# Designed miniproteins, single chains, continued (5), part 59

Each design is a single chain, and the fold is of that chain. pLDDT is the mean over its residues in the fold that is shown.

## One batch from the design tools (miniprotein)

Design m18032
Fold by ESMFold2-Fast:
Structure m18032 (fold): chain A 84 residues (1-84)
Amino acid sequence: SATVERMEAILRLLYESEEPLTASQIAERLGLSQSTVSRLLGKLEKAGLVESVKGPSGKRLYRLTPKAIVLLNEGRLREELEKL
């Protein structure tokens, strides 16, 4: 599914990033619309795979949860995303 592939790409990007990213930065890095990324980030937050924090400039920043890191390291991420 394109949705599952895009969610996996977002999680992998956040895993490889040393710093939290805004929805706009994720959209630019993946070549997706900001609306698509914001929608998928909402689904990933509800699933407990990403968390958001308010940055110093007031922009929302996203990072992986410990749950997402474990699933990614164990190769079980795709199976969990397919349940969403």
Scores: mean pLDDT 86

Design m18033
Fold by ESMFold2-Fast:
Structure m18033 (fold): chain A 86 residues (1-86)
Amino acid sequence: MAERKAIVAMFAAAVARTVRYLAEKGLVSPEEAQRAVDFARDSAIEAAKTLKEEGKVDEALQLIDFAARVLPEYREEFEKVKKEIE
């Protein structure tokens, strides 16, 4: 389960980064971009927590670090999750 959630979270983060860029160019609505970003954030947090529950702490930390790099506006929230995992 955790592996599937992690893969979905990584794809969601990559898509959100692209959609956010397209919204800045006026090609996608700000509301659509925000929904993609929110989904990516929530997916990353859920996947990291599931990885920790399965004993994959290093993988959970790597996923949160990746998410913080791709979605820097949620860095504070990801840092809180990282402290919970550590």
Scores: mean pLDDT 80

Design m18034
Fold by ESMFold2-Fast:
Structure m18034 (fold): chain A 74 residues (1-74)
Amino acid sequence: ASAEELRRLSERALEAVRRGDLEAAIEASAEVAKLLGQDGQKTREELSKLPDEEVKRVARRAAELARKLAEHLA
């Protein structure tokens, strides 16, 4: 993934959290997980079982990781 793609993914995750769009937050988190070598489908399944507030926390962490990866690639 390019630095621009990672930056957009970070912004997408934060926007999803801000709007309370849990499905978008889960999807963005799963995409970040795939970039880190984790199973995106498993991440979606696990996040779908969590309370809304926990999903938002995971998505914020995913956004931070994507931002750091983008800075490393730039």
Scores: mean pLDDT 82

Design m18035
Fold by ESMFold2-Fast:
Structure m18035 (fold): chain A 77 residues (1-77)
Amino acid sequence: SPLEEALRGAEHSLQVVEQMKDDNVDEVKFNFQYLAAMGDVHVVLRLAQQQGDQEAIAHAQWLEERLNQILSDYKTS
């Protein structure tokens, strides 16, 4: 389904951002990928809201919170 594909995309983008944080990549490159990953999460949230899929809404919110935590950790490390 489009929602399942969007979820897989957002999960992959999260993994890329987490790897970039672990590899301590430069701020410009990190911020670009972070914004792209947030965009992917917002696509999931929109599709989940349109379908009334409460589990997918909760998952998208978790992905957003995790990305925010990764950004915070990157800035403080």
Scores: mean pLDDT 87

Design m18036
Fold by ESMFold2-Fast:
Structure m18036 (fold): chain A 91 residues (1-91)
Amino acid sequence: KKEAEELLKEFLRSVQERMEELYKAGKLTDKAAKEVMIEELDKLIPKLKEKGFYELAEKLEEIKKELEKENPDWDKISELLEEIGELVLKL
């Protein structure tokens, strides 16, 4: 569905741009990377819910919760990202 794809593209673009700026400035740390992802997810999740993409929003909320932990389970995050990809393909 075009609306979900557009919101996800905007999210990915924002994350990529912010990560690249941090990298160029020599400020890209695990903490800074997590903070960027969490902040961009906080913008994306409400927009998806407003458009009725609740299942997609729930998977992204799970990723956000994992990122908020001191030791995120990156395997779980990877699995959730794969599930999100499958959900987007079915829209």
Scores: mean pLDDT 80

Design m18037
Fold by ESMFold2-Fast:
Structure m18037 (fold): chain A 118 residues (1-118)
Amino acid sequence: MVEVSGAGTVAAGGSVTLTASISGLKGRIALVSWTRQAPGQAEQLVALVGGSGKTALSPRVAGRVTGSFDAAKRTAYLHLSDLEPSDTGLYRATAVAENPEVKGLTGETGAGGELTVV
């Protein structure tokens, strides 16, 4: 299961850290992807965070977003600064693991967390 916390209602110009806790998924976490879905829109990629610490960011949020992953805690973080009303939406995290039991990659996505910027 992937559980997102730290969302809620935040003022424009503020910052927030979203936390994705990964449980029950076997193997080394290779990648965590963060997506945002606004009402009536398709999911958009926000960030990719590799298990090595390498991060790829959407050009829309580059400079305002940082991603990280704590392998010991199996927890991914997405820090958003200089928040805008357009950052409002449902944020989901998908964890991808190198699962030795299935000899391949397995992915899991949680319910996500609602962020509202006012």
Scores: mean pLDDT 81

Design m18038
Fold by ESMFold2-Fast:
Structure m18038 (fold): chain A 70 residues (1-70)
Amino acid sequence: DLLEKLIELGNKLQEENKDLEEVIKELKKFYEEVKPTLSPSEQEELQSILDAIIEQLKEAEKELEEKKKL
């Protein structure tokens, strides 16, 4: 299950206190590693999931930066 592997990777990166850029890099690397084994439909689905996760991470960082300006 690709989603389970992605969640496990996320938990590992959180445990290791990786910065946002490193987390995004590892997520993109995971996608590139599995991409050749996936159909176009599966690639689109996984890309959508990854984009959603990356967007949430970037929004969280932006909120923290905005709070620091106050």
Scores: mean pLDDT 73

Design m18039
Fold by ESMFold2-Fast:
Structure m18039 (fold): chain A 69 residues (1-69)
Amino acid sequence: SDKERQQTLDIQEQASKEAVEKHRQEVQEASERARTMPTDEERLEVRLPVHQKVNKTANKIFDELEKKR
């Protein structure tokens, strides 16, 4: 059902938003640090750990929201 798929996508979006907000400080600091890096490869290396942490948190939030559905 398109309705069920849309609900799952909405929950994914909500989880991602909450995860980014929870790690707002770390995301901002990583972005500022990445800006000082001379290459795109080095910028990704700085951002990657924070991105992985945000994704892990988003997955946890998604699981909790999914249980309430």
Scores: mean pLDDT 82

Design m18040
Fold by ESMFold2-Fast:
Structure m18040 (fold): chain A 80 residues (1-80)
Amino acid sequence: MEEEIRKLLEEGKFEEAIELAVKNGLISTFLELADEMLGEEARAVEDDGKPAPPRLVKLMEAVEKKLKEQEEKAKEEEEK
């Protein structure tokens, strides 16, 4: 399972990697693998005005998209 998550991260399939990690309770493994692959780039994101590498940007966009979808669903339930 760890190898599957690593392979998805290497292939840029970040949404699938996140979903697989969530489904199997391997969030810690996912975070460790993402940090290993993008650790330096992830630290660079904390610097204002520094451009993020494309792979890190894609990963962050996938995470943000999943979180936004979850929040929108929760908001819809609250409105009803």
Scores: mean pLDDT 67

Design m18041
Fold by ESMFold2-Fast:
Structure m18041 (fold): chain A 76 residues (1-76)
Amino acid sequence: MIYHLVVELPKDAVEPLKARIAELGGRILSLNVLEEKDGKVILQLTVELPKDAIPQLVAAIEELGGRVLDLREIKR
C-alpha cells in the first residue's frame, strides 16, 4: 500500500527513520525536505508499506522525537 506522510522530525533522526522504514518492509518512493528550522525538519514522504506496519511507523516517529502531521493512503 502507498502512503503520503508529512512528519516533523529532529534533523539527526532522518537516517534512523529511513532505516526503520526499511526494517518494516517498506520502501521510500520519494522524500522531500519541506522546511528546516531550529534543528527540526518537516519531511514529505511517499512510502510503500504493509498496512499493519503503519502503527509501528507512527510509534517509531514518536520514539525519534517526531510527529506525524499528515497521513493518507494513496492509490497507484
Scores: mean pLDDT 82

Design m18042
Fold by ESMFold2-Fast:
Structure m18042 (fold): chain A 81 residues (1-81)
Amino acid sequence: MEEEIESEPNVLRREILRRRQKVEEGRVDELIKEYKKEFPSLSEEEIREMIENGEYNPIAALLRRIGEEFDKELEERRKKQ
């Protein structure tokens, strides 16, 4: 299945390490521009916060944000129950 091809850990880890290296070299502005190109819906502030939290995968950051919104709605509904 395509999922098994996608889960090749060496490729994913290499990409994450490459992005982390840019941060360590002080090239955060370049990484922010890169993320903005990939995910134009993310603001610069959101991208900076993600980098500060060690989240170098923009897809993971986007999924986290969706999960936070979903959890917030669940909390509001749980408060009523």
Scores: mean pLDDT 68

Design m18043
Fold by ESMFold2-Fast:
Structure m18043 (fold): chain A 130 residues (1-130)
Amino acid sequence: MTAEQLLAKSPVPKEIQDKILEIMKKALEKGVFKSRIAKGLMEAIINQDVDKAGGYLAFLRVNPDITDEELLAAAAVGLYFGDPFMLRDLAKRAKDPKLKQFLLELADLVENKKFEEAIKKFAKMVGIDV
C-alpha cells in the first residue's frame, strides 16, 4: 500500500491532521522527545516520509526496551492516521499507568471520531497549548 493510499483511507480530516503536525513540530521544538527514535519518527511524519516512519514504527513494534517517550511518539502517529487499534496496542506496552490510561482514552476518542477532543488531550499530554 502506498503512502497516498494510507492517507486516503485515514478517517482523520485534513485540517485535523494539519493540527496534529503543528503539535508535533511544537513538541520537537520544546524538546519533549529526547530519544533519537522518537525524534526520528516525529520528523518522518512531519516530512511525510512514510518509508522512514514505517521503519521506525516496525523497530518500535519489536523493541522489548521501548520507552514510554517512544510510545508517546508512536501514539502521535496512531492519532495522525486515526488508528485506535495501534493506540490500544501501545497502551499494553506502557510502563506508566497514567500513559496507559491516556492511550486507552485517546484510542476511544479516535474510534468515536472525536478528533478535536483527541488533539486537545494529546496536546495537553505533551505540554502544548492549542
Scores: mean pLDDT 82

Design m18044
Fold by ESMFold2-Fast:
Structure m18044 (fold): chain A 93 residues (1-93)
Amino acid sequence: DLLERVREAAREAVRLVEEMEKNSKNEKEFQEKLSELLKKMLEELPEFDAAPEEEQIVWRAGQVAFLAKLEGESEEEAIERAVRTAERLLAQR
């Protein structure tokens, strides 16, 4: 089930943000961890561009949840946003 995979990816993204927040003593340390993570995401982007379409949808939805959580949305709101993004991408197939 693609939407179940999307929800799992979104939950993982939310957990990643929460873990960075818990392990950061201040905003500067959080920004340093965020910069490292974004750099890794950019390095992995060419591999995801070559991936099957369904895997690209899951990855993009996970990124949306990650960004939503960084902007202060709740876990539930971030997951809902990721699912809506996946549904829009699927409709464009």
Scores: mean pLDDT 79

Design m18045
Fold by ESMFold2-Fast:
Structure m18045 (fold): chain A 77 residues (1-77)
Amino acid sequence: ALKKLNEELLAKIKANADNPDIEVVTKLTADTLRLIGAVWESLLEIAKEKGINIKDLSEEQEEEAVRRGLERYERAL
């Protein structure tokens, strides 16, 4: 899901390559997708640890996933 979303968003941006803002939009999109990816991986990790589906995660577990995702994203910078 995440890789497909990344590819679809990047493809839409590239389709507007004649737009003068394309480089700025592309960089912001790439950074945002990296952060979303880190959070998504952390959501999957917690769901696996708890033996539940992502949709069944509590608000506290979702907050933990965001925290782990931010740490993962910052370490990759």
Scores: mean pLDDT 73

Design m18046
Fold by ESMFold2-Fast:
Structure m18046 (fold): chain A 94 residues (1-94)
Amino acid sequence: MVLSLEEQKELNRKNLLILAEVTIETLESLGTPEALEKAKELRKLLEEFKKNPTDENAKKLGEFIDEVLSTLPPEVRTAAWRRVLERIAELEAE
């Protein structure tokens, strides 16, 4: 199967949204004041991206997610990535 450029962009957008949502849920589940503040900031960036899905907003969201994930313990990061892959698989199974 060959995806159009537009279909590839939409798939990338959906994957970024899933990654952001899983990262927010992971931070909220940790429940530390620092994690909750990061979750709040990430949620704000996610809402800005949903409202205005520009390359600049995608980059800001992606860079913040990468920074957050890099600070998490390896076991927490692995659990988060597994959840991302599960949600992507569910989306692609139909």
Scores: mean pLDDT 79

Design m18047
Fold by ESMFold2-Fast:
Structure m18047 (fold): chain A 80 residues (1-80)
Amino acid sequence: MKKALAEQLVAQAVGHLYEGDREGAIDDLVTGMRQTGLDLTKETVEEAIKGALEEGYTELAEQLREALEAALARVEAEAA
């Protein structure tokens, strides 16, 4: 049930973005990548971005995309 955990962590990241906490959102996505895997977390964020765009939340979609890019860079740096 790694997908359910990935969805929960992405939902927490969205919550942090609504609070203006970009670093908290990035930390949630990094935790998702470490606990559920990079590909599954990335896919779950991409699903959330698509959902946000379909509902007209363009600003949230952009913030999620930026947080995903930062989380990926952070995980890659820690793997070096």
Scores: mean pLDDT 84

Design m18048
Fold by ESMFold2-Fast:
Structure m18048 (fold): chain A 87 residues (1-87)
Amino acid sequence: SLEELKEKVLKELEEFKKTAEELGMEELVKLAEETIKKVKEAKSMEELKEIVEKFVEEGVKIIDKYDLPVEVEIALKLQLIGISSLV
């Protein structure tokens, strides 16, 4: 159902946000917060998918701006792929 999928997506977004907060990546924290708000407001599976796809696109762009250790960059991008795989 839409509500079960929203719950799973929200859980993964909250975990991603915590990781971004621990890394001091303020732009990623803000993106996650804005995406969480949009997911809560989503009225269809199609809308939820579009929100998640945009989140992943913007998340990759933000991650690429940071001079991160390769293992941290890979871990964050894998989290984005994991969230995308839910929709």
Scores: mean pLDDT 88

Design m18049
Fold by ESMFold2-Fast:
Structure m18049 (fold): chain A 80 residues (1-80)
Amino acid sequence: SAADAKLISDDAYETVKADLIELGKLLGIADPEALSDEVIAELVARYKELAASTTDKHPNGVQAFEAQVAMLKAVDELRS
């Protein structure tokens, strides 16, 4: 149902948000908790650099990461 989907979306949002913040801290981003477009752009750039060493194993790794970021933004908009 729509209510069940909403609960799942909230859980997914919290998980992805926490993971992005933690990744930002590990990558040395100045304000990872903001998750602004600028912070997200830096995360994508740093992830692309990291993924360059693993592209052979994860040919769509960058695209998958970008999809997770898009999901976070979409869920955040729905929660607003």
Scores: mean pLDDT 60

Design m18050
Fold by ESMFold2-Fast:
Structure m18050 (fold): chain A 105 residues (1-105)
Amino acid sequence: AAEQNAENARLSAEGAGEAARHAAETGTPESASGAAIAAIGAGAGGVLAARAGGDREMAEEAAEYGSRAGRLALEAGLTGSKEKAEEAIEYAKKAAEAGVRGAEA
């Protein structure tokens, strides 16, 4: 169960990263919204994984990183900023990592 939650968090972070890159490349509000939703999903996945492990601190970190990833992904899509897309990918990855650490604790 914890192992599957950790894997789901990683897959969600990968999807969020790809959505953020696509949003930065296309620069449309539609792609920006999609990337933000994917990044928020990665954060939620991290929270769920950390909660499965009983680690409240990691769950809180996952939520914070996911929220920041979502905001950066939206900005990247709206402005065409590849740099902000890269930051969004890193924060989505951190959300998943916090979830994995919490699930494994």
Scores: mean pLDDT 77

Design m18051
Fold by ESMFold2-Fast:
Structure m18051 (fold): chain A 74 residues (1-74)
Amino acid sequence: MEQEKFDELIDEIAKKVKEIAGPAAADQYREWLREEYKRLLERGEPFDDVLARLKKQVDENIEKAKELLEKFES
């Protein structure tokens, strides 16, 4: 059940990355998210805390990427 929620979250994030940077970037980002999730779990953090941290990091990274793209398009 937790694994299914995590997979759904990754798929949702990968769709957003695909819209911004294309399918190859989305695949790379999906792989990075899986590795990051594994690293955080290995630190002994609770599943819900790990998901919250990953979501926050992803949201921040997407926001920064959008800001950079806007600056280069102007």
Scores: mean pLDDT 71

Design m18052
Fold by ESMFold2-Fast:
Structure m18052 (fold): chain A 60 residues (1-60)
Amino acid sequence: MPSLDEILDEVSEKSENGSMEEILELLKKKLEYVKTLPKTPEAERLAFRLEYGIERIEEL
């Protein structure tokens, strides 16, 4: 299972090199995973960031 830091790194790498469709799919997958974790401040912040990214891409 990836750590929160590994999730952030993977999203960052895809944001730099991936297509919008690939980034959107990755963000949705990681958000689903983060929502299964215990509610910690770090997990909640990551979930918020992922949701925000999804919304921004879906507007396009």
Scores: mean pLDDT 74

Design m18053
Fold by ESMFold2-Fast:
Structure m18053 (fold): chain A 58 residues (1-58)
Amino acid sequence: MSPAELEAQRRLAELERMYADMKKEAAEVKKKYPEVQPLIDELLARMDERMAAERASL
């Protein structure tokens, strides 16, 4: 394994923490504005795919 691979793994871990934070905030936004739930759900789905792609890449 290369040093670049280790750095990518560290960045992935940081992204996961940010993603968890984002999910928490998204839940609160959906509670305050139920009307935007479809938009929030779409964003979360996009992020989930992005996370899966990042993991698949490294």
Scores: mean pLDDT 79

Design m18054
Fold by ESMFold2-Fast:
Structure m18054 (fold): chain A 99 residues (1-99)
Amino acid sequence: MDVSVFLDEEEINKRAEELEKKGYEVIEVTTPDGKKLRLPKPATPEDEAALQEVIDEAVKNKAKLLARFGEGDGLWVVLTFLKNGEVLPGRTVRVAGPL
């Protein structure tokens, strides 16, 4: 399994554009500061719920989103944010493959 470092919102958008060029579906979400963030589409309803939970918590905490991408039996992303200067454990979201 490949492990990536945490990306900020600008780096997440860039990674999502690269994934879209590779045939992955990409969704747009509203960030805590009212901007659009692009993320790969969650694979299952449970992954979609986990993604939404992290976004809602980041909005409540007025925190910017962080992501860490990895590959192993498909693409996954750990989505999290900083709270009081610390990175929270976050949620692992499985990414929908092409089709």
Scores: mean pLDDT 77

Design m18055
Fold by ESMFold2-Fast:
Structure m18055 (fold): chain A 86 residues (1-86)
Amino acid sequence: SSNLQQAIQLIQQAQDLIRQGRIDDARRLINQAIQLIQQFSQDSGIDLTSVISLLHRAQSLIDQGRIDDAIRMIDQALSQLQGITK
């Protein structure tokens, strides 16, 4: 799906922005990716609640300055999303 592929790309870009310390830009891309994931979930009937939850947890960890923990949550979300594109 175009929405799912765009969401994966945005999340990968967000990880790069986090590594660069561009946290506010990363948050915007993660929020954009969540909207695309929600749209894909509605259109496909695939339950992506766990992925959305991981991305929200990553945002909360970023707000707490727990950057390494946030990256781990994002990696888990990416792994789940990439598994769907098979």
Scores: mean pLDDT 87

Design m18056
Fold by ESMFold2-Fast:
Structure m18056 (fold): chain A 63 residues (1-63)
Amino acid sequence: SAMAGLIERARELLEQAKKYFEQKNIFKGNQLLREAHALLESVGRTKEALEEVLRVIQEGLAA
């Protein structure tokens, strides 16, 4: 479904954002994180979007 495609795209962006944060590329990581958040919000996953954003920041910066 179109919704499933948007969710998969958001997951890809979250994984890329985490890798950029691990590399200390905060600008690029934050850019991708915002795109992923917007996609998850567009499919009504607002709470999950916030939780995933916090997780990616925490895990990426801890590396």
Scores: mean pLDDT 81

Design m18057
Fold by ESMFold2-Fast:
Structure m18057 (fold): chain A 86 residues (1-86)
Amino acid sequence: EFDRDEVIEEAKKRGKGIVIEYYAKEVVVRTKDKDFAEYITKHYKASPPVKLKVEVGEGPVKPGTVAVAASGEWEKNAADYEKQIK
């Protein structure tokens, strides 16, 4: 079955950016790496009422980045971290 944390860890090991989006009946994974996209498609499956969709080149993320764009949550954490350094 599709496991978000495993997929994120695999993306980090490969140095690839990934975006994972959750919808009511669908999980969408975006990456610019074709081999990684095929790996996800073949290795992970969703239960029949939920489908897994993998898109290549639709993820506007840089290598080593893992992001579900949960509107604002990641940005707030990053901003707070930067303030502690400055």
Scores: mean pLDDT 59

Design m18058
Fold by ESMFold2-Fast:
Structure m18058 (fold): chain A 58 residues (1-58)
Amino acid sequence: SAAELAAKAARGRGEEARRAAEEAVLTYGHDQTVAEARKAGDGGGAAAAGMQGRSLGL
């Protein structure tokens, strides 16, 4: 079904994005982009917004 395919693709994208973020750390930067890439991949944004994100449930 379309819903199942979409869910599977979204999950795969998340995992690949996280892996790519780690590789970018080694290749393109150590400081500026690293923090942002890891935040997007590992949920650093959730940590930064910890109050509302936690209360609503991740």
Scores: mean pLDDT 55

Design m18059
Fold by ESMFold2-Fast:
Structure m18059 (fold): chain A 86 residues (1-86)
Amino acid sequence: SKEEKLEEIGKKAKEEMLKLGLPEEEAELAGKQAKAPAYAIENAEDKEAVRKKVEEELKKLREKYEKEGDEIAKVVAEYVEEAVKV
């Protein structure tokens, strides 16, 4: 199901955050953050508008990685992109 796929994506995001040395609580929050845009799109009255906003935020996360080397921003962007394809 979609819910099972999103849960798996969140778990993988958490595991990657733990590999980057984040504490358990912060890794858990990052996993939830990776899934949140997918739920926002699903529950939106205007799904196209929310999807466009998610794409704009993904661009900002990628720019943060490119300019600052923010590995957390990179992982969040990768798993958000995967989650919204579910």
Scores: mean pLDDT 84

Design m18060
Fold by ESMFold2-Fast:
Parts: sequence; structure tokens; C-alpha cells
Structure m18060 (fold): chain A 69 residues (1-69)
Amino acid sequence: GPVSDREIGTALALLIRGVALVDVKNGVDPEEALAFIERQVQRLVDEGFITPEEGERILADARAELEAL
């Protein structure tokens, strides 16, 4: 089936989040991991792969997951 730029961007953002969460569980600072996620998500927004609203949702989910660790 067809894969949209939005679908690709969302998948990449979720992968970035997943990698950062694994790094935090292995001892990386949650603030550093969150800053990394924020930079990568902003790049995806700037490049048009995801909307700013989608980026804000991904970041909110990432913050909630990091705070729960």
C-alpha cells in the first residue's frame, strides 16, 4: 500500500523516541535524551514529514514516558 511522508515521519519519530527510552534505561540522562528527541522531532517538522501538532503529541508522549521511568 502507499506510504505517505507523514506516515514515514511518524514512524521515524517513534523510532527515535524508542531508541532514546532504551538509552535512558541503560543510564543516559533523561534530560539529555529528551533534548535529543526534541531536536529530531523538530527536524521532521521542519522537513515537512510531520505537522507541528503531531510533533507536540510525540514530545508529550516522550516526556510522560521518561517521567514514568
Scores: mean pLDDT 77

Design m18061
Fold by ESMFold2-Fast:
Formats: structure tokens, sequence, C-alpha cells
Structure m18061 (fold): chain A 90 residues (1-90)
């Protein structure tokens, strides 16, 4: 399997997990932030044409997850798990 396509698939799975967390969130601000992160992950997965572009996309998603973790400490453990999975893809 092409390394790029394999990594894209893993990034898409993380985006879908962020979308699930957004759908379960009772706070509309949390839901919106997580949906934006899911969108960024999907964009990285679909739009990246090279490993370099995908790695830059992953770094941006990690940054957004870290910002969300700082804003919403109650989601810290769940968001940290997503960050670690993205770091393992890099």
Amino acid sequence: MDELEKKKSKVLDIGLEAQKLASEATDPDVSKELMNISGAASKAAFDSRSLEELEEGIKKVIEQLREAKAKYPEYSSKLDALIKRLEEIL
C-alpha cells in the first residue's frame, strides 16, 4: 500500500473520531471547535498530494487539538489520545 494513502486513511479516522466527540458534546462551543478540527483533518486527508503536505496538515490538526485541550480541560484525556495518534502517523 502507498505510504501516503495509508497515512491519509489514519488521519481521516481521527477526523471521524473528532466528529463523533463533537456530536456528543453538550456545549455548542465545544461541538463547533471539534467540528472545525474534524474538517481540518478531512482536508489534510483529502487534499494532500505528498507526504510533506500531509505532514504539514497533521501538524496543523495537532496544533488545533492542543488549543482545544487548553480551552476545554474536561476533554483533555480524549484530545490527548487523538494528538498522540497523529504524532505516531508523522
Scores: mean pLDDT 85

Design m18062
Fold by ESMFold2-Fast:
Structure m18062 (fold): chain A 58 residues (1-58)
Amino acid sequence: SRAEELARRFLAEMPSLSEVQRRIAAYDLGKVLSPEVAAELAAHLTPEERAVLARGYA
């Protein structure tokens, strides 16, 4: 799906992103990902990034 494509792109870009950029991307993804895709992405994130993803989701 488009959401899975966005999540894969984010993971590929993570090494080139700052901590702030990663948190902004996690928040934005939280607004568009399904709970299942968000949970899979969260396995690859830090606790701080996971919290931001959840806030975007709310």
Scores: mean pLDDT 74

Design m18063
Fold by ESMFold2-Fast:
Order: C-alpha cells, then structure tokens, then sequence
Structure m18063 (fold): chain A 85 residues (1-85)
C-alpha cells in the first residue's frame, strides 16, 4: 500500500535543510518517489509502507528538522489512495 508524507518549510533556508533531510529519509526508508512543489518549499515523499510506518517516518522527519534548526509549517501523513466518502 502506498503512503505519502507531506512536509512544508517556513523559509527558503528551512526548505533547503528540509530537502537534505528528505533525501536522507528517502534513502533510509526506500522512498518510491519524491515530489517537490515549486517555490512553496513543500515536499511529498511516497513509500510502500503502512500508515503506522509512515507515522514513524513523519516523527523522524520532525526530529531531524528540529535538530537541524529547520522550521516546518506542516509535517503529516497522507495516504496516496485515500478517497473521502
């Protein structure tokens, strides 16, 4: 099952740090794809993982951002195939 992690940075400097963290996490957990949303500093990372595993990945992303001094506006799990009723 595909699950996505969404993260957005506050400033361009935070976005650069977020990109480095995203690359490291993608390599560690074997991301299937990474999508960057232009100048907004938003990144979507997709994994072949459960919702619970994706939540752990989000927690690690937040911890790494905090350790690096990067500020995030958003960090959450988004199921790739989720359809609202």
Amino acid sequence: METSVLASAVTPEDAEVLREIVEEIAKKYGAKRIEEFGETGTVLITFDASLQEAQQIVEELIERAKEAGARLTTATVAPSEAVAP
Scores: mean pLDDT 76

Design m18064
Fold by ESMFold2-Fast:
Structure m18064 (fold): chain A 70 residues (1-70)
Amino acid sequence: SKEEIVKKINELTEKTFQLMDEIRENPDNEELKKKAFEYAEEAIKLAVQAGMDEDSAREALKEFKERLEK
């Protein structure tokens, strides 16, 4: 089950990075930013479930959100 969680995290992370590339080309597209954040948030939640430190998870999401809001 941990291996399944890690695979899901990797899939969501890949999708997030693909959306980040699209956002670079379309910086005013709020739907892309929202979708990227949703994927990142889900990946982080799964990572915490798999044993990621909660403080590290909070920091990662905060940094990602700040990058999207610029």
Scores: mean pLDDT 81

Design m18065
Fold by ESMFold2-Fast:
Structure m18065 (fold): chain A 63 residues (1-63)
Amino acid sequence: SMEERQQLRDEIFKLVAEINKLREELEKAKSDPNTTPQQIAELEKKIDELRKKVEELMEKISA
């Protein structure tokens, strides 16, 4: 339905905003000498997981 498609679009929009925020945090973390490799890896993992979720939702809209 149109309503289901709008809900998927809204979820994608929110996820993209979260990815952008995490990318900014990742760039700051990379510039901070107090940041551990584990903390960088955790941020990268979160970004990858959200990106995969966006791809799945995009496929549902396209179907």
Scores: mean pLDDT 86

Design m18066
Fold by ESMFold2-Fast:
Structure m18066 (fold): chain A 68 residues (1-68)
Amino acid sequence: DIVEEAEKIVEEGKKLVESSDLSEEFKQKLLKGFDSLLERVKNAKDEKEKKAELEQLKRAYESVKSMF
């Protein structure tokens, strides 16, 4: 399930952000970013679009991981 995979990535990304020493403002921006990307995966019309949105979410997750 593409949505379930996306939800797991967002959960792990949020845990990284929340456990970090980043400012509260920057944490809020990153958390909102993950929520927006998850919403795009959920709202995608077909499986191809869901996979494309999931890939964008994975890239965002890798970018956040590279900050630590």
Scores: mean pLDDT 84

